# Designs tried in a protein design run: designed miniproteins, single chains. Part 54

Each design is a single chain, and the fold is of that chain. pLDDT is the mean over its residues in the fold that is shown.

## One batch from the design tools (miniprotein)

Design m1855
Fold by ESMFold2-Fast:
Order: sequence, then C-alpha cells, then structure tokens
Structure m1855 (fold): chain A 64 residues (1-64)
Amino acid sequence: SLEELAEGARRGTLAAGASEEEAERVAKAIHDGDVEAARREALSIPDRGALAAALSGVRGLEEL
C-alpha cells in the first residue's frame, strides 16, 4: 500500500543518513502517490546513500 511504502521509505532514508525533514518530504510525496514530487524530493537530499535509499522508495511507487 502507499502508506506502507511511504513508511518504509521514511525509515530507510533516515537510516541511510537523511534528516527527519528530508525523509518526511519523500514519504509525504510517496503517500500522495506523486512520483514526480517524490523523485524531486529524493534528488534534493545531499547525502548520496540517503538519496539512493529515497530513490528505491520512488521506484516502488512507480511499480504499483
């Protein structure tokens, strides 16, 4: 579900080194089903590992 995918993305992005605000922006866009917004928010994360984790969440949304 979008809710579970958003929660997974929030936790994974935080664990990879994103700030709480960065992880929340990605999770919100995923929860809204907005692929373009989710991608934009993921690509704005300065930490490369966290950016990659966020993009994994975006890919999960695209596969729904």
Scores: mean pLDDT 85

Design m1856
Fold by ESMFold2-Fast:
Structure m1856 (fold): chain A 87 residues (1-87)
Amino acid sequence: SLADALAELGALLEYAVRDAYENKIPLEELRKVLERILETVAETRRLSPEVVARLREVVDEVIAMYEAGESAEAIIARLRARLEEIA
């Protein structure tokens, strides 16, 4: 289901954000990791192009928040809220 796909995506993106803060991952490396996660889940779960486009907007917002120096907790809270809007 879309809800199951978004739950899986959310867990993977949250892990990547926490890992980035713990290991001081550069912005461009985080971007590549998040894009790869999205592409993998989109392919495996056969997400529609319209849903994928909305999820790319979520990834871009996460990257912008990371670049702005927002806390991992703030980014994860925003990520969860955005994915709930798509479900």
Scores: mean pLDDT 88

Design m1857
Fold by ESMFold2-Fast:
Structure m1857 (fold): chain A 76 residues (1-76)
Amino acid sequence: MKKALVITGLTDEQAEGLQQLAERLGAKSEVIDTEEKVLVITDLTDEQAEILQRIARAFGAESKVVDEDKVEEVLK
């Protein structure tokens, strides 16, 4: 099943790096720049979501893995 990853607490440089990695995996990504920078990555496999979540965690960022259909419910 397709998964999405929602990441918060990234710097601009970290967000750019993760977007490039997501694109190389064939995933889609969007940066939502409101009060807090949020990176949303969609069209991920379970394995790809786990890898990207570990990278976000290494950066000290917060991340949530959800089903792609539930992304809107996680975004405030």
Scores: mean pLDDT 76

Design m1858
Fold by ESMFold2-Fast:
Structure m1858 (fold): chain A 93 residues (1-93)
Amino acid sequence: MEFTVTVSVEERDELAQAIANRDYERIAALLKSDDRIVSFSLLLYGDLAAGRLTEEEVEDIRARVKAALTPEQKKRFDEIDEKLREEYERALA
């Protein structure tokens, strides 16, 4: 998988802290670029894989973050999620 994610250490740490704190408004405010949306998804799936989050908690966080997004941000979020799913399906084939 060739995901070139350009997110600073500070921006990634802010996202990780906001996820840990369940600060959905802060997460939504940080999701200003495609790279940040990808980074958010990778952090959630990383926590799921490490057993820090359940599948239900990941789904709840994603739903609440999407509710806090603007219509334009939500469209971008959905487009990126579809691309990530297509790549995972291709890797599983």
Scores: mean pLDDT 74

Design m1859
Fold by ESMFold2-Fast:
Structure m1859 (fold): chain A 86 residues (1-86)
Amino acid sequence: GKDKVFVTTSEGKYKELKEKYPDAVVVNSGSGDPEVVDKTLKEVKKKYPDKKIILVGEGTTDGGNGQALRNVALKNNAELIIGPGP
């Protein structure tokens, strides 16, 4: 939906979401590093203050950062979705 912004941690997930939801705003942080994700979420919040932010992690890529990513999402009022592995 146009009311949502998806923030991804990988180029693969970014491409997948742009292909499935061409009208959606999708932003790639380029990393699952919680500090990089936090910076990206803050920039997205500033650019799209009225949109719901959904942080989309990949289970195989972001598994080790799961708790830190949850904390970063909560801090930024973003919903976290971690996809299952392939």
Scores: mean pLDDT 75

Design m1860
Fold by ESMFold2-Fast:
Structure m1860 (fold): chain A 82 residues (1-82)
Amino acid sequence: MREEILRLAEEVKKLAKELGVEEAVELAEEAIRIVESGGDLKEAAILVLGAAQLVLQKDPKNERAKRLYDEGVELLRQILES
């Protein structure tokens, strides 16, 4: 789970930078900091999903943004069901 959150956060951060969504970059970086510090994985997953949602709002037809959002939803679902 930790590795999956980090991977998704890095991918969301990269796309957010490409699309100029500064708020999404900040949320993704905060999620990475939480995971690297051994913090709450649920909080990190919520931040990653929030970042992915902002990216999808910027470009709703972007297939990469939709995929990352769907992956964020699935990660949070897995954490909540644990």
Scores: mean pLDDT 87

Design m1861
Fold by ESMFold2-Fast:
Structure m1861 (fold): chain A 69 residues (1-69)
Amino acid sequence: SMAEEKKKEVEEAAKKAKEVAEQARDNPQLTRSVYLVAAAGFRETAEKYPEAKEVAEKEAEEMRRLAEE
């Protein structure tokens, strides 16, 4: 279904954001920026796609938490 496909896209985008952040791990400021940009993107997805809202909000919160570490 379209809802399942959109949820999978959100989950894969979250995985890619973590991979990009890991590649930038020697630059804490850049790593933090990657997570904050990803969090903002997932918040926008949650507002635009109600069918993926729960997953997108969960990933946005995780990205924000990782940015604070």
Scores: mean pLDDT 83

Design m1862
Fold by ESMFold2-Fast:
Structure m1862 (fold): chain A 100 residues (1-100)
Amino acid sequence: SLLDKLEELKKQMKKEYDKILELVDNNAPLEEIKKAAAEMLDKVIAALKEIPLVSEESIQKLEELKKRILEAKTKEELLKELQEALTFASNVIDDIIAKL
């Protein structure tokens, strides 16, 4: 059950990231891309908060990365911060799976 939920979360992260890349490719405004990225991270953070094995420090780090995405001044900066956030979240998920 938990393993299936974590694998589904990783799949959803990839799907939402692909949608954000489509927004970038279609020259969507920076603010629209920021909203999509922030909403994606809100969903990831909410899902991870429901898992007792996730540390408060990991949640705090994801909240900091979300803030950096919202503060991005260019699409390139936004994508860099988003990639860092997704890499961090993926590592948190993989660390939990390794403990199961």
Scores: mean pLDDT 88

Design m1863
Fold by ESMFold2-Fast:
Structure m1863 (fold): chain A 69 residues (1-69)
Amino acid sequence: ASQAEVRRNVAAALRELGLSGEEARRAIQHLQRFLGLAPDGVVDDATLAAMIANDLVSVEKIKAVLSMP
């Protein structure tokens, strides 16, 4: 998967979960912690590369991680 594709799938996952603004930022921080990254809440190239390396690329897989407690 390309970084552009994964970025679109992150946006789709957030939209399907009804997360926006600060809630979306906190969800991305949770995702970054899950991947062992510094949780800045920004979907940057490092975050996208880590997602691809861990096959966390589909909307369904991203939603599963974002929905974890």
Scores: mean pLDDT 86

Design m1864
Fold by ESMFold2-Fast:
Structure m1864 (fold): chain A 94 residues (1-94)
Amino acid sequence: SLSDHILEALKQGIKELKEILSSNKYSVEEKIKATETLVGETLKALPYLSKEQQEEVLKLLEELVEELKKLGKPELEEVIELLEKLIEEIKSKL
């Protein structure tokens, strides 16, 4: 279904964002921009996803935040805040 294709694209985006954020090849500004892009794409996608699919995305974002916190990099504080705001927005719509 269209919703399954959208869900798979979001899952891939989350995976790619994690790789960018964990890499030393990208600036703090590039990491923030990549996060802002994922936030925007996720919010645009939510109306096309079932409640169960939205809960799956929520779980993946929460897992990403916990993994980023474990890295202990101060440069990721703004990225973590952006992702936590997205998590709260998704929760508010469930």
Scores: mean pLDDT 90

Design m1865
Fold by ESMFold2-Fast:
Structure m1865 (fold): chain A 77 residues (1-77)
Amino acid sequence: MEALLRFNEEARRIAEELGPDRPQEIAERVRRLGRERGLPVAGELWAAILTNDREAYLRALSELAGLSEEQIRAELA
C-alpha cells in the first residue's frame, strides 16, 4: 500500500510538471517509474489511463488478475 501511494503521488507530480499536452511523455515517464519502484503493472495501468489506451489498460488488468495474492501484495507493498 505505501509503495503504491508514493507511486501515485510521483505519477501525479509528473503529470503536473509536463502538463496536459504531453500525455505520451507522461505515460513513458510513469512506465519507467513503475519499473524502478517494482510496480510495473501499476505503471502500465497509469500509462494506459493517461493515454486513454483501453487495450493496454485491459492487458494490464488481465496481468494483475493473473497474479496470486502474494504477488499482488508484493506489487502494492
Scores: mean pLDDT 70

Design m1866
Fold by ESMFold2-Fast:
Structure m1866 (fold): chain A 85 residues (1-85)
Amino acid sequence: MLSLDELKDMVIGFLKSNPVVSKEQQEELEKKFKEAKTKQELIDVINEARDIVIDNAKKDPNTSPGLLGMYSLTLDNFRNMVQQL
C-alpha cells in the first residue's frame, strides 16, 4: 500500500522534472509537501501546484495544449491517489 510520504515523493519528483516549474517554485512546493500531515493538506498543496503548472504552461510558447492537458491530468491522478489512501 502506498504511504502518504511515498505519494509526496512522487509529486515532488514530477514537479522537479517539469520544465515549466522554476527552481524557486519547486523549493517552495517541496517545503509545503513535506509539511503536509493529512490527506487534505496534501490535496491542498497538489491543487496549488496544479495552478502554478497550468499558469506557467499557458505562458510558455514551448508547451502545446496537449502537453498542458497531460500535466493537469498527471496532477489530477496524484490527487485521486491521495483520496484512495
Scores: mean pLDDT 85

Design m1867
Fold by ESMFold2-Fast:
Structure m1867 (fold): chain A 65 residues (1-65)
Amino acid sequence: LEQMKQTVIQAVQQSSLPEEDKQRLIEGINAARTREELKKVLQSFVSSLSDEQRLAFAEALEKAF
């Protein structure tokens, strides 16, 4: 879980998302105590993004994984 959290946090920091969105997502990732909670945080966040922001985030995740 910790390795996955670090990978996702790096992807978020490398993305072109607004700083406010990055802060909220990183806080959610750090608060997640299980892989399932982490997945829900990511899914909820992605659902709140615009199509352009969603694409940027997906590209960052692809590079991180």
Scores: mean pLDDT 73

Design m1868
Fold by ESMFold2-Fast:
Structure m1868 (fold): chain A 88 residues (1-88)
Amino acid sequence: GVDFSKMTTKSCIAQVRIYKQVIKDSPVMCPFAVEGLIELIENCPPSKELLSELEKALKVVKEKCPKKYYEKFKTALENFKNKYPNLL
């Protein structure tokens, strides 16, 4: 589990990159990694850098994961962009 009370934008971006790499190396982990990515979207400090890394992760999820995980992550990311339109 991740302690979000101690997470900075930098550590959040590092965790996005870790989950992205987990999906690339082991697509069977898509359910776990996508859940982790969604938790990062919901709990991390918002920033343009975080959004950029999440958009890169979305491309990997689209390529490697079953459609249901892509749709779930895409919805969470669209909700994040709607909540923080100044990051666009």
Scores: mean pLDDT 85

Design m1869
Fold by ESMFold2-Fast:
Structure m1869 (fold): chain A 65 residues (1-65)
Amino acid sequence: MVSHIAAMDILTAALEFEGGKVEKVEEDGELVYHITVETEEQLKIAESAKELAEKAGYKVEITKL
């Protein structure tokens, strides 16, 4: 079950712990979360975060280096 407001904050903390980077940008009054990852393992975590966030109405973009 998604605790719908804290989910992105928890996933952001987990990704930063694994060495990923999360940035929040505001465009036309909506927030977009930009996640940068370096490894395939981090990418899987970021993809899980994107799925949960999009279900809650947030936008997420993932970049792999």
Scores: mean pLDDT 69

Design m1870
Fold by ESMFold2-Fast:
Structure m1870 (fold): chain A 109 residues (1-109)
Amino acid sequence: MADPERGWKRTAIETGIEAINKFTFEGKDELLELVKEAYAYDPTSQVGFDMAMAVAALAYLLEEKGKPLEEIVKEARKLVEELKADPSKAREKLVEIGREINRLKEEKE
């Protein structure tokens, strides 16, 4: 009756949005500027939003994995460049990152 693949994709996207809402950018100005840069690629469409969400979700994931801020900034910048080259990957990348965040939550409990 339930489609597990559709369910986890929706949950992954919701987890990405929650990551953005819960991630504190205070004291992390360079990360905030990278998120803004991703959004500014196309601020009038879903593409810019998906790019911004993917970058913010990656930053949250790496912080949850205990990565230092310098490494998080480096990986976020790399993702911004990759998504600017191929914006069509933004949604897939957000889903991938959301799945990994959910896996980390399951492993903690």
Scores: mean pLDDT 70

Design m1871
Fold by ESMFold2-Fast:
Structure m1871 (fold): chain A 55 residues (1-55)
Amino acid sequence: SKESRLLSRLGEALGLSPATVRRLLESHGADLAKLASSETTERVAIHELRRVLES
């Protein structure tokens, strides 16, 4: 699915498994889950998740 593909790319960028990225998105709620399912841009999703993880 598009979500699985996005999670794989996010995982590579963050150095995490796709399963771990999915759990992080679910833990942070609707905003991150919506970002993962949206076809906006992988770059935006990567930057937002990295910022959240580093905070």
Scores: mean pLDDT 66

Design m1872
Fold by ESMFold2-Fast:
Structure m1872 (fold): chain A 86 residues (1-86)
Amino acid sequence: SVIEKLQQLSQQLQQAIVDALNASLDTDNFDAVVAANKQQLDTFLTYLQHAITQVSGQDKAQLEQLMQDLQNTFNSAVAAAKAKLA
């Protein structure tokens, strides 16, 4: 139940990051939007890291995978957006 909720929140955050970066492509504030979304990501990652210390086995592996997926999605979304700006 908790893991499923964290997975849903992770998916929502990933989509929100992609949408925000794409919406900022035609604006002068792209770098500020990247920074704001990075801050939101780091806050959620800190929460997941704390949650990992309270679980073991498969639950720990699932939360570690969520952290990796979030970081990979952010990095890929930023790289893709920068490529569109070049």
Scores: mean pLDDT 84

Design m1873
Fold by ESMFold2-Fast:
Structure m1873 (fold): chain A 79 residues (1-79)
Amino acid sequence: MLSREERIALLEAAIAATRAGDAAAAIAHLERIIASLDESSSVREVLEEAIRLIEAGDYARAIALLEQLLSVERYGRLP
């Protein structure tokens, strides 16, 4: 299982890759987080939605969703 610090680092890397237009790198970082999560995790569905937005070229919505999730991981509460 990934630590909180590892998940934060991967989320930051995914956001940076998305901002750079590197969809492949962004998706790879998000898939690493998904692989570490329980099947029942609601976070997994949010990450899968972010991947779908990146694949569709909707980087702005993907970044907004990932930044919201990053805020939750950093501050320990839902927005």
Scores: mean pLDDT 81

Design m1874
Fold by ESMFold2-Fast:
Structure m1874 (fold): chain A 89 residues (1-89)
Amino acid sequence: MSHMMEELEKKEKEVEELIKKAKELVDLALKYTNMPEEVKKELQEKIEKAQKLFEESKTAPIEEQMKLLEEAKKLAQEVIDFLNQLGLS
């Protein structure tokens, strides 16, 4: 139990930081790039979904919290990876 709680807390902090980073990169992309509107929409929707999953993890049963955090992490990381490919680091 203790080890699982420590991993969960570590994952929660990791996901929070990734969502924060992804939001910062999306803001930079919206201000400083000429990406198609549909791409901008997709990035914003992925961030909103990641944030929703992160918030849901706070009230979910412990067995579901890790799954929600992993899904939120995946979405935030996909946004970061896409924008890094465009040189937005």
Scores: mean pLDDT 80

Design m1875
Fold by ESMFold2-Fast:
Structure m1875 (fold): chain A 80 residues (1-80)
Amino acid sequence: NYSQQSIQLVQQGYDRIRQGDFDSGVQLIQQGMVYAIRSGDRQTIQQVVDIIDRSITLARDDPVARDRLQYIRDRARTYL
């Protein structure tokens, strides 16, 4: 199930960012975004966008991670 895998991956990515592992966190969120798009489910894509927005807030002091997360979020939003 792409929707469930998507949410699981972005939640894992969010958790990694909370732990200060920005590179792994961004990679997991990127993978989750791809699965959300593949699901074709607007609700799933919106949930992924919400988790990315929270992740951006956590990454506010890391401009590289923040910019990568904003790019991933904006890509997901084009499918809404």
Scores: mean pLDDT 89

Design m1876
Fold by ESMFold2-Fast:
Structure m1876 (fold): chain A 68 residues (1-68)
Amino acid sequence: GKIEELRERAIKLIEADTSLSERTKQGAIKALRSGNLTQLEAALHELRRVGASQEILDTVEEIIALLR
């Protein structure tokens, strides 16, 4: 479904981003795989704090919107 496609897209974008720390990548990927809204919102906040790409932020925000 759309959520699964967006999740896999977000994970690939995060894994490919050389500016993100391994800790940030693992935390965000874990949140994305959990489907837990609170974990996803926390991961989005951290990704914004570290300056993740707008494409990553938009994709995670869309997943959160679809889960509400």
Scores: mean pLDDT 88

Design m1877
Fold by ESMFold2-Fast:
Structure m1877 (fold): chain A 75 residues (1-75)
Amino acid sequence: SLLEKKYPDYTLVPGNQGIPSIGNLRNTIAQQINAGKKVISIANTPTGDITLNAIIKTFDEVTKNPGSYTPLPLR
């Protein structure tokens, strides 16, 4: 509800992947927002406060400075 209240133009939908790491989840969301998507696909993630806070933080960072968020290299 907090995310929907803060970012009403965006919709989160379940993806086909399992539970990601928080870093992977944030990178995936940032890529989609930077691509101009309003419907954001996320992996099946339990709705917990830590996960929701990470999602909100990613929206905050990316929407303040579009294109400034670069995905962390997977090494």
Scores: mean pLDDT 68

Design m1878
Fold by ESMFold2-Fast:
Structure m1878 (fold): chain A 55 residues (1-55)
Amino acid sequence: SILDKIPDEEPPEEVRKALEAWIKEVFPDYKLDPSLPLSKQVYLITKEGIKKLEE
């Protein structure tokens, strides 16, 4: 799975907060999971969005 290729490392806290704010602004329907790395969450949001567009 491509998720296995995404780093498990969290970005610096300042970058993490900026990404969380961006996700909340652009994808308000998405519920942030504090147990998942933000990089993986961004990938999942993008994948889900593409899947919706394919239908």
Scores: mean pLDDT 65

Design m1879
Fold by ESMFold2-Fast:
Structure m1879 (fold): chain A 65 residues (1-65)
Amino acid sequence: AAEEGLRLAEERARELGLEVTAVEVHETPDGVTVVLHATRGRTAAIIEVHVGRDGSVRVTVAVTE
């Protein structure tokens, strides 16, 4: 659920040495999508984690400088 997706997104941010600045949670019948905004200096990143009802997990990371 949302807590699971948030944990995974925070883990990715930590692995990349990023600080979390904002979190968005979107719930749908098919699962939960967590969008985490993170920064490191002038680098900004968006980490998106989708946790499906079937237990599937999809992680997307987009980094901008």
Scores: mean pLDDT 78

Design m1880
Fold by ESMFold2-Fast:
Structure m1880 (fold): chain A 73 residues (1-73)
Amino acid sequence: MKETIVITLDAASPEEARQKALEKAKELGAKITRVRPPQSEVLPDGTRVTSVTVEGEKDGKRLIVNGVVTEPP
């Protein structure tokens, strides 16, 4: 089974989330395989959560880096 490393980073904006996720993947020496479009959802309390996911690979392991923006109602 291919081992998966998941890292989640807090960000202030969707653009910052993308930048932080890309920088973390590069810092880890990963080969970036995909950058997913931003995904947004509104929680029952009115809080908006936007996630930007960067997928990569390092030393036969799958890497997933999530940048998350939490906007209060």
Scores: mean pLDDT 81

Design m1881
Fold by ESMFold2-Fast:
Structure m1881 (fold): chain A 64 residues (1-64)
Amino acid sequence: SSLLAAAKTLAENTAGTENGEAAKLALDGVRSKDREKAEEALRRAQELNNSAIAGLAEKVLESL
């Protein structure tokens, strides 16, 4: 799906950073349909003020 592709791209482009940890949680949320991981991704993205990862995490939550 386009959501999975977007999550993969964002996680790869931010790998090894604090933003990358949030992006990976969003990716894991999509892959595993894991609401808890998607919620944690949104929380961390908001703490980091990363609107791209926050928007991705919100879309993941809406898809679950």
Scores: mean pLDDT 84

Design m1882
Fold by ESMFold2-Fast:
Structure m1882 (fold): chain A 61 residues (1-61)
Amino acid sequence: SVEAITQEMIARLEQVPAEERDAARVALLREYVARNPDTPDSDQMHVLAELYRAVDALLAA
C-alpha cells in the first residue's frame, strides 16, 4: 500500500545524517516512482507530503 511504502521511506530517511536528508528524500521519491510507474499523481503527492513532513520534523529536532 502507499502508506506502507511511505512508512518504509520515512524509516530510511530517519537513518540518514541530517545534512543528507533533502537529497535522500529526492532519491527515495525517485525510487518509489521507478518501482511504481503507474502510480496516480495523488499517491505520489501523498508520499512527497509525508517525506516533507518527516524532514521538517527531523530538522526541528
Scores: mean pLDDT 75

Design m1883
Fold by ESMFold2-Fast:
Structure m1883 (fold): chain A 74 residues (1-74)
Amino acid sequence: SRLERALEEVERKMEEVRRQILEDPSRAEELLKELAEWVKELMATLSPEEQAAVEALLKGRVTEMLAELAAKLA
């Protein structure tokens, strides 16, 4: 479905961004701005219900990424 494809794309993009930030934290601001624009474009193609599902996934993935980054920098 469109939602399933969107969730898979989000997972792929989040994994890519997470890996890049963990390798070079100095790029975090640049990469997060790019991610925000990509998400904005994706959301424009989705229904409100599908947007809610993507937002929930993003919230979880961002929380995980922040925890991993904090652990690496400690």
Scores: mean pLDDT 81

Design m1884
Fold by ESMFold2-Fast:
Order: C-alpha cells, then sequence, then structure tokens
Structure m1884 (fold): chain A 111 residues (1-111)
C-alpha cells in the first residue's frame, strides 16, 4: 500500500511533464532528422534553442524531462522498486532538476 501510494503520487506529479513531453514530439522528430542521434541529444539541443528564443519556461520543462530520463534510466538499471528506493530516486530527480534550472538561469543572465 505504501509503494502504491508513492507510485500514484509520482504519476500525478509527472502527469503535467508527460503531457508537455507529448507536445514536444514534432520538434524532437525534426531534431532527429537534423542529426540528433539520441532522445537526450535532441532534448539538450531543444533546451538550448528555447533558451536562445527566450522560452525559459519551456527550457525548464525540457530540463525536467532530461532529469527524469537520467534518474529513470539509472533506477531501471538498478532493478529496485521499494518505497525507500523510489523516495531516493525522487530526491535525486528534484536535486538534478534544481541544478539544471540554475544552469539555465545562469545562461539567460549571460545572454
Amino acid sequence: SRLEELVRRLEEEFRELDEFAQKLQPEMHALGEQGAKTPREALEALREKYIKEGKIEEAYKVAEILAALEVGARAVAEGKDSAEFLEEQRRRYEELTERLHEEIDKEVAKQ
């Protein structure tokens, strides 16, 4: 029950992010055709494009997707699914997201 409650809350928290990711599919496809070989490369290129275009909220959302992909890939590789493990992954996601947002803010301040 505790694991099921954590999964449900994580699904609710990431629902908005998932909806945004779906809206990025045409831009991701175009970047793939322009030479991005992985979803990570396409997302990193899209983040830089949004920063240059002044679309800072969209750049933040792309950074959140990048953080989720990195933490999710590592979690799958570790093959664990306990409540404690999910709470640790959530904390890693929040830490990485805050760091990536700070990097965007610094890039905006330079440009």
Scores: mean pLDDT 76

Design m1885
Fold by ESMFold2-Fast:
Structure m1885 (fold): chain A 82 residues (1-82)
Amino acid sequence: SILQELSELAPVPDGIDREKLIEILSKLPGVGEARARQLADALLQGLSPVLLAIEGRVDALAAIPGISPALARRIAETLLKD
Protein backbone atom coordinates (compact mmCIF):
# COMPACT_ATOMS: atom_id res chain seq x y z
CA SER A 1 0.00 0.00 0.00
CA ILE A 2 1.06 3.63 -0.46
CA LEU A 3 0.85 4.22 3.29
CA GLN A 4 3.09 1.21 3.98
CA GLU A 5 5.64 2.26 1.32
CA LEU A 6 5.82 5.80 2.74
CA SER A 7 6.05 4.60 6.38
CA GLU A 8 9.06 2.46 5.42
CA LEU A 9 10.83 5.62 4.13
CA ALA A 10 10.65 7.34 7.56
CA PRO A 11 12.74 9.09 8.70
CA VAL A 12 13.15 11.17 5.49
CA PRO A 13 15.66 9.49 3.14
CA ASP A 14 18.64 11.36 1.70
CA GLY A 15 19.07 12.26 -2.01
CA ILE A 16 19.73 8.65 -3.10
CA ASP A 17 16.07 7.69 -2.41
CA ARG A 18 14.54 10.83 -4.01
CA GLU A 19 13.55 9.09 -7.28
CA LYS A 20 11.93 6.21 -5.36
CA LEU A 21 10.07 8.72 -3.20
CA ILE A 22 8.81 10.58 -6.30
CA GLU A 23 7.64 7.24 -7.78
CA ILE A 24 5.64 6.35 -4.64
CA LEU A 25 4.15 9.86 -4.24
CA SER A 26 3.09 10.03 -7.92
CA LYS A 27 0.70 7.10 -7.21
CA LEU A 28 -1.45 9.40 -5.03
CA PRO A 29 -4.70 10.61 -6.68
CA GLY A 30 -4.29 14.11 -8.13
CA VAL A 31 -0.50 14.05 -7.68
CA GLY A 32 1.35 14.10 -10.97
CA GLU A 33 5.15 13.85 -11.30
CA ALA A 34 5.67 17.62 -10.79
CA ARG A 35 3.72 17.64 -7.49
CA ALA A 36 5.44 14.40 -6.43
CA ARG A 37 8.79 16.20 -6.88
CA GLN A 38 7.55 19.09 -4.68
CA LEU A 39 6.42 16.61 -2.00
CA ALA A 40 9.78 14.80 -2.16
CA ASP A 41 11.63 18.12 -1.76
CA ALA A 42 9.46 18.95 1.29
CA LEU A 43 10.34 15.55 2.80
CA LEU A 44 14.04 16.47 2.50
CA GLN A 45 13.10 19.32 4.87
CA GLY A 46 11.72 16.81 7.43
CA LEU A 47 8.03 16.72 6.45
CA SER A 48 6.63 13.16 6.36
CA PRO A 49 3.34 12.79 4.42
CA VAL A 50 2.55 9.62 6.42
CA LEU A 51 2.98 11.44 9.74
CA LEU A 52 1.10 14.51 8.46
CA ALA A 53 -1.82 12.34 7.26
CA ILE A 54 -1.99 10.40 10.56
CA GLU A 55 -1.99 13.68 12.52
CA GLY A 56 -4.66 15.13 10.18
CA ARG A 57 -2.39 18.06 9.38
CA VAL A 58 -3.89 19.07 6.03
CA ASP A 59 -2.64 22.66 6.53
CA ALA A 60 0.98 21.43 6.72
CA LEU A 61 0.53 19.43 3.50
CA ALA A 62 -1.06 22.48 1.80
CA ALA A 63 2.01 24.58 2.74
CA ILE A 64 4.08 22.50 0.29
CA PRO A 65 4.56 24.40 -3.02
CA GLY A 66 2.17 23.15 -5.70
CA ILE A 67 -0.22 21.46 -3.23
CA SER A 68 -3.66 23.08 -2.90
CA PRO A 69 -5.78 22.64 0.29
CA ALA A 70 -8.19 20.43 -1.69
CA LEU A 71 -5.34 18.22 -2.95
CA ALA A 72 -3.80 18.08 0.57
CA ARG A 73 -7.13 16.79 1.94
CA ARG A 74 -7.35 14.15 -0.81
CA ILE A 75 -3.77 13.01 -0.11
CA ALA A 76 -4.47 12.73 3.64
CA GLU A 77 -7.75 10.85 3.07
CA THR A 78 -6.09 8.45 0.59
CA LEU A 79 -3.22 7.64 2.97
CA LEU A 80 -5.63 7.15 5.92
CA LYS A 81 -7.88 4.82 3.85
CA ASP A 82 -4.87 2.82 2.59
Scores: mean pLDDT 64

Design m1886
Fold by ESMFold2-Fast:
Structure m1886 (fold): chain A 61 residues (1-61)
Amino acid sequence: SLESILENALRLHPDSLVTLIKNLADNGEIQLAKRLFEAAVAAGRLTPDQIEEVRSYLEKV
């Protein structure tokens, strides 16, 4: 399921999570990128600097 894919993605290293979210957005999967980003923030997977980096990136696509 989509939820299982998102859960597995959340197990990635934080730097890999940032890269994945950006790649999803670049490939036009903007809603999926936003969902994964919000899930990663809620799960405490990202640093404050990474949160700002991804948020700024997603706001420009």
Scores: mean pLDDT 83

Design m1887
Fold by ESMFold2-Fast:
Structure m1887 (fold): chain A 91 residues (1-91)
Amino acid sequence: GDGVHPELLQAAQTLNDAILKANRTPDDDKAVQIIVDGLRKAAEIVRPIDPELSEKLLELAEKSETSSLSEAQRLAVEAMDLIGKAVDKLT
């Protein structure tokens, strides 16, 4: 294809911005919530083009809610990998 779905790029940007904001947040509980909110927003953005990816991102958000900051950061990286694979599949 000659383009990438703008929703996938927007979801990747949204999650990356959340990761960067969390890294600048000195309160671990607040940093985790920023990651959770970023994952949920990314899931909402991709839902109309890839509902299976949206469901996976929501599952990672749910796991992140009860996780340590380091585990939430790991789950966010896993989510970025899933979005990247969806870009490769749809382009």
Scores: mean pLDDT 84

Design m1888
Fold by ESMFold2-Fast:
Structure m1888 (fold): chain A 96 residues (1-96)
Amino acid sequence: AMTVEELLERARKLLKELAKATTAEEVEKLLSEILEILEELARIGKPEDKKAILEIVEELSDILVDKYLNGSEEVRKALESLIPRFLEILEKIQSL
C-alpha cells in the first residue's frame, strides 16, 4: 500500500502528535500507530532505508523518555505495556 517514503512521512507526523499528547489514551493510540508503521518499515525496508528508519526510532525514544519522566502514572503504564512490542520491532529494524 504505502511506500517507505510515505511511511516515514506518516511516522514523522505521528511523532509530532505524540510529543503533544497528554492523556494515556492518546499516547497509547499514537504509539500503537507509530509501532505499526515501524513494523511495516522493518518488513518492506531495504538496507539503504535503515539509517532513515533508525532516525525515526531515535526521535521516538526521545519522546518516550520525556513522557515517562514528565507524564502521569497512567501514561507510564501505557508506555510499559508497549515496550515489549517496541523492542521486537527494533530488533527487526537492526537486522535490515
Scores: mean pLDDT 88

Design m1889
Fold by ESMFold2-Fast:
Structure m1889 (fold): chain A 96 residues (1-96)
Amino acid sequence: SEMERLVEERRKLAAEMRERARRMSEEEFEEVVRELVRLIEEALAAEEAGELEKARELAERALPLQSMLYEWFRRGDGERERRVEEALAPIEERVA
């Protein structure tokens, strides 16, 4: 089905992003964290403004980056894990 194809495409992209996260330089890591925070903040702002289509599009753009985040946490990279948690803390406060 169409849904099954979309799920598989997203799963493949997530796997590719996880592999990239394992080899990521410090500069690339900081760029990914900044982009993730930006996309989530913009998605929350769009949702608060009632722009649900825009919020969904921004959230979908964040999904591959969130897959990288999952890989950092899974591997127990304490430095990168902590830096991601610190960057996302203001967002978590807004949704609590």
Scores: mean pLDDT 75

Design m1890
Fold by ESMFold2-Fast:
Structure m1890 (fold): chain A 93 residues (1-93)
Amino acid sequence: MKVSQDRCDNARNILKTDPNNINALIDLGVCELEKGNYNEAKTYFQRAFDLSSSYPKLLKNSIKYGLGLVEKYLGNTKTAKEYIVSYLESAED
């Protein structure tokens, strides 16, 4: 996933006024992942996931995929597999 620096800066500004904006949290998660800041990326994706219970399936699946990638890069292969399997099962159902 690739997000421009301008989009990353806009997401940070959005979170200053709306700290629960899921799209901004996802954008920052992707930004930190692209920079190699996996722990920061995990924090943003986890927060987005916790807020996503009432959101569309596509958005929730995007967050699960992001969490799976972060856990993979952190070496947490079991947790990464669980997120990826959940993402795939969600896409079929």
Scores: mean pLDDT 76

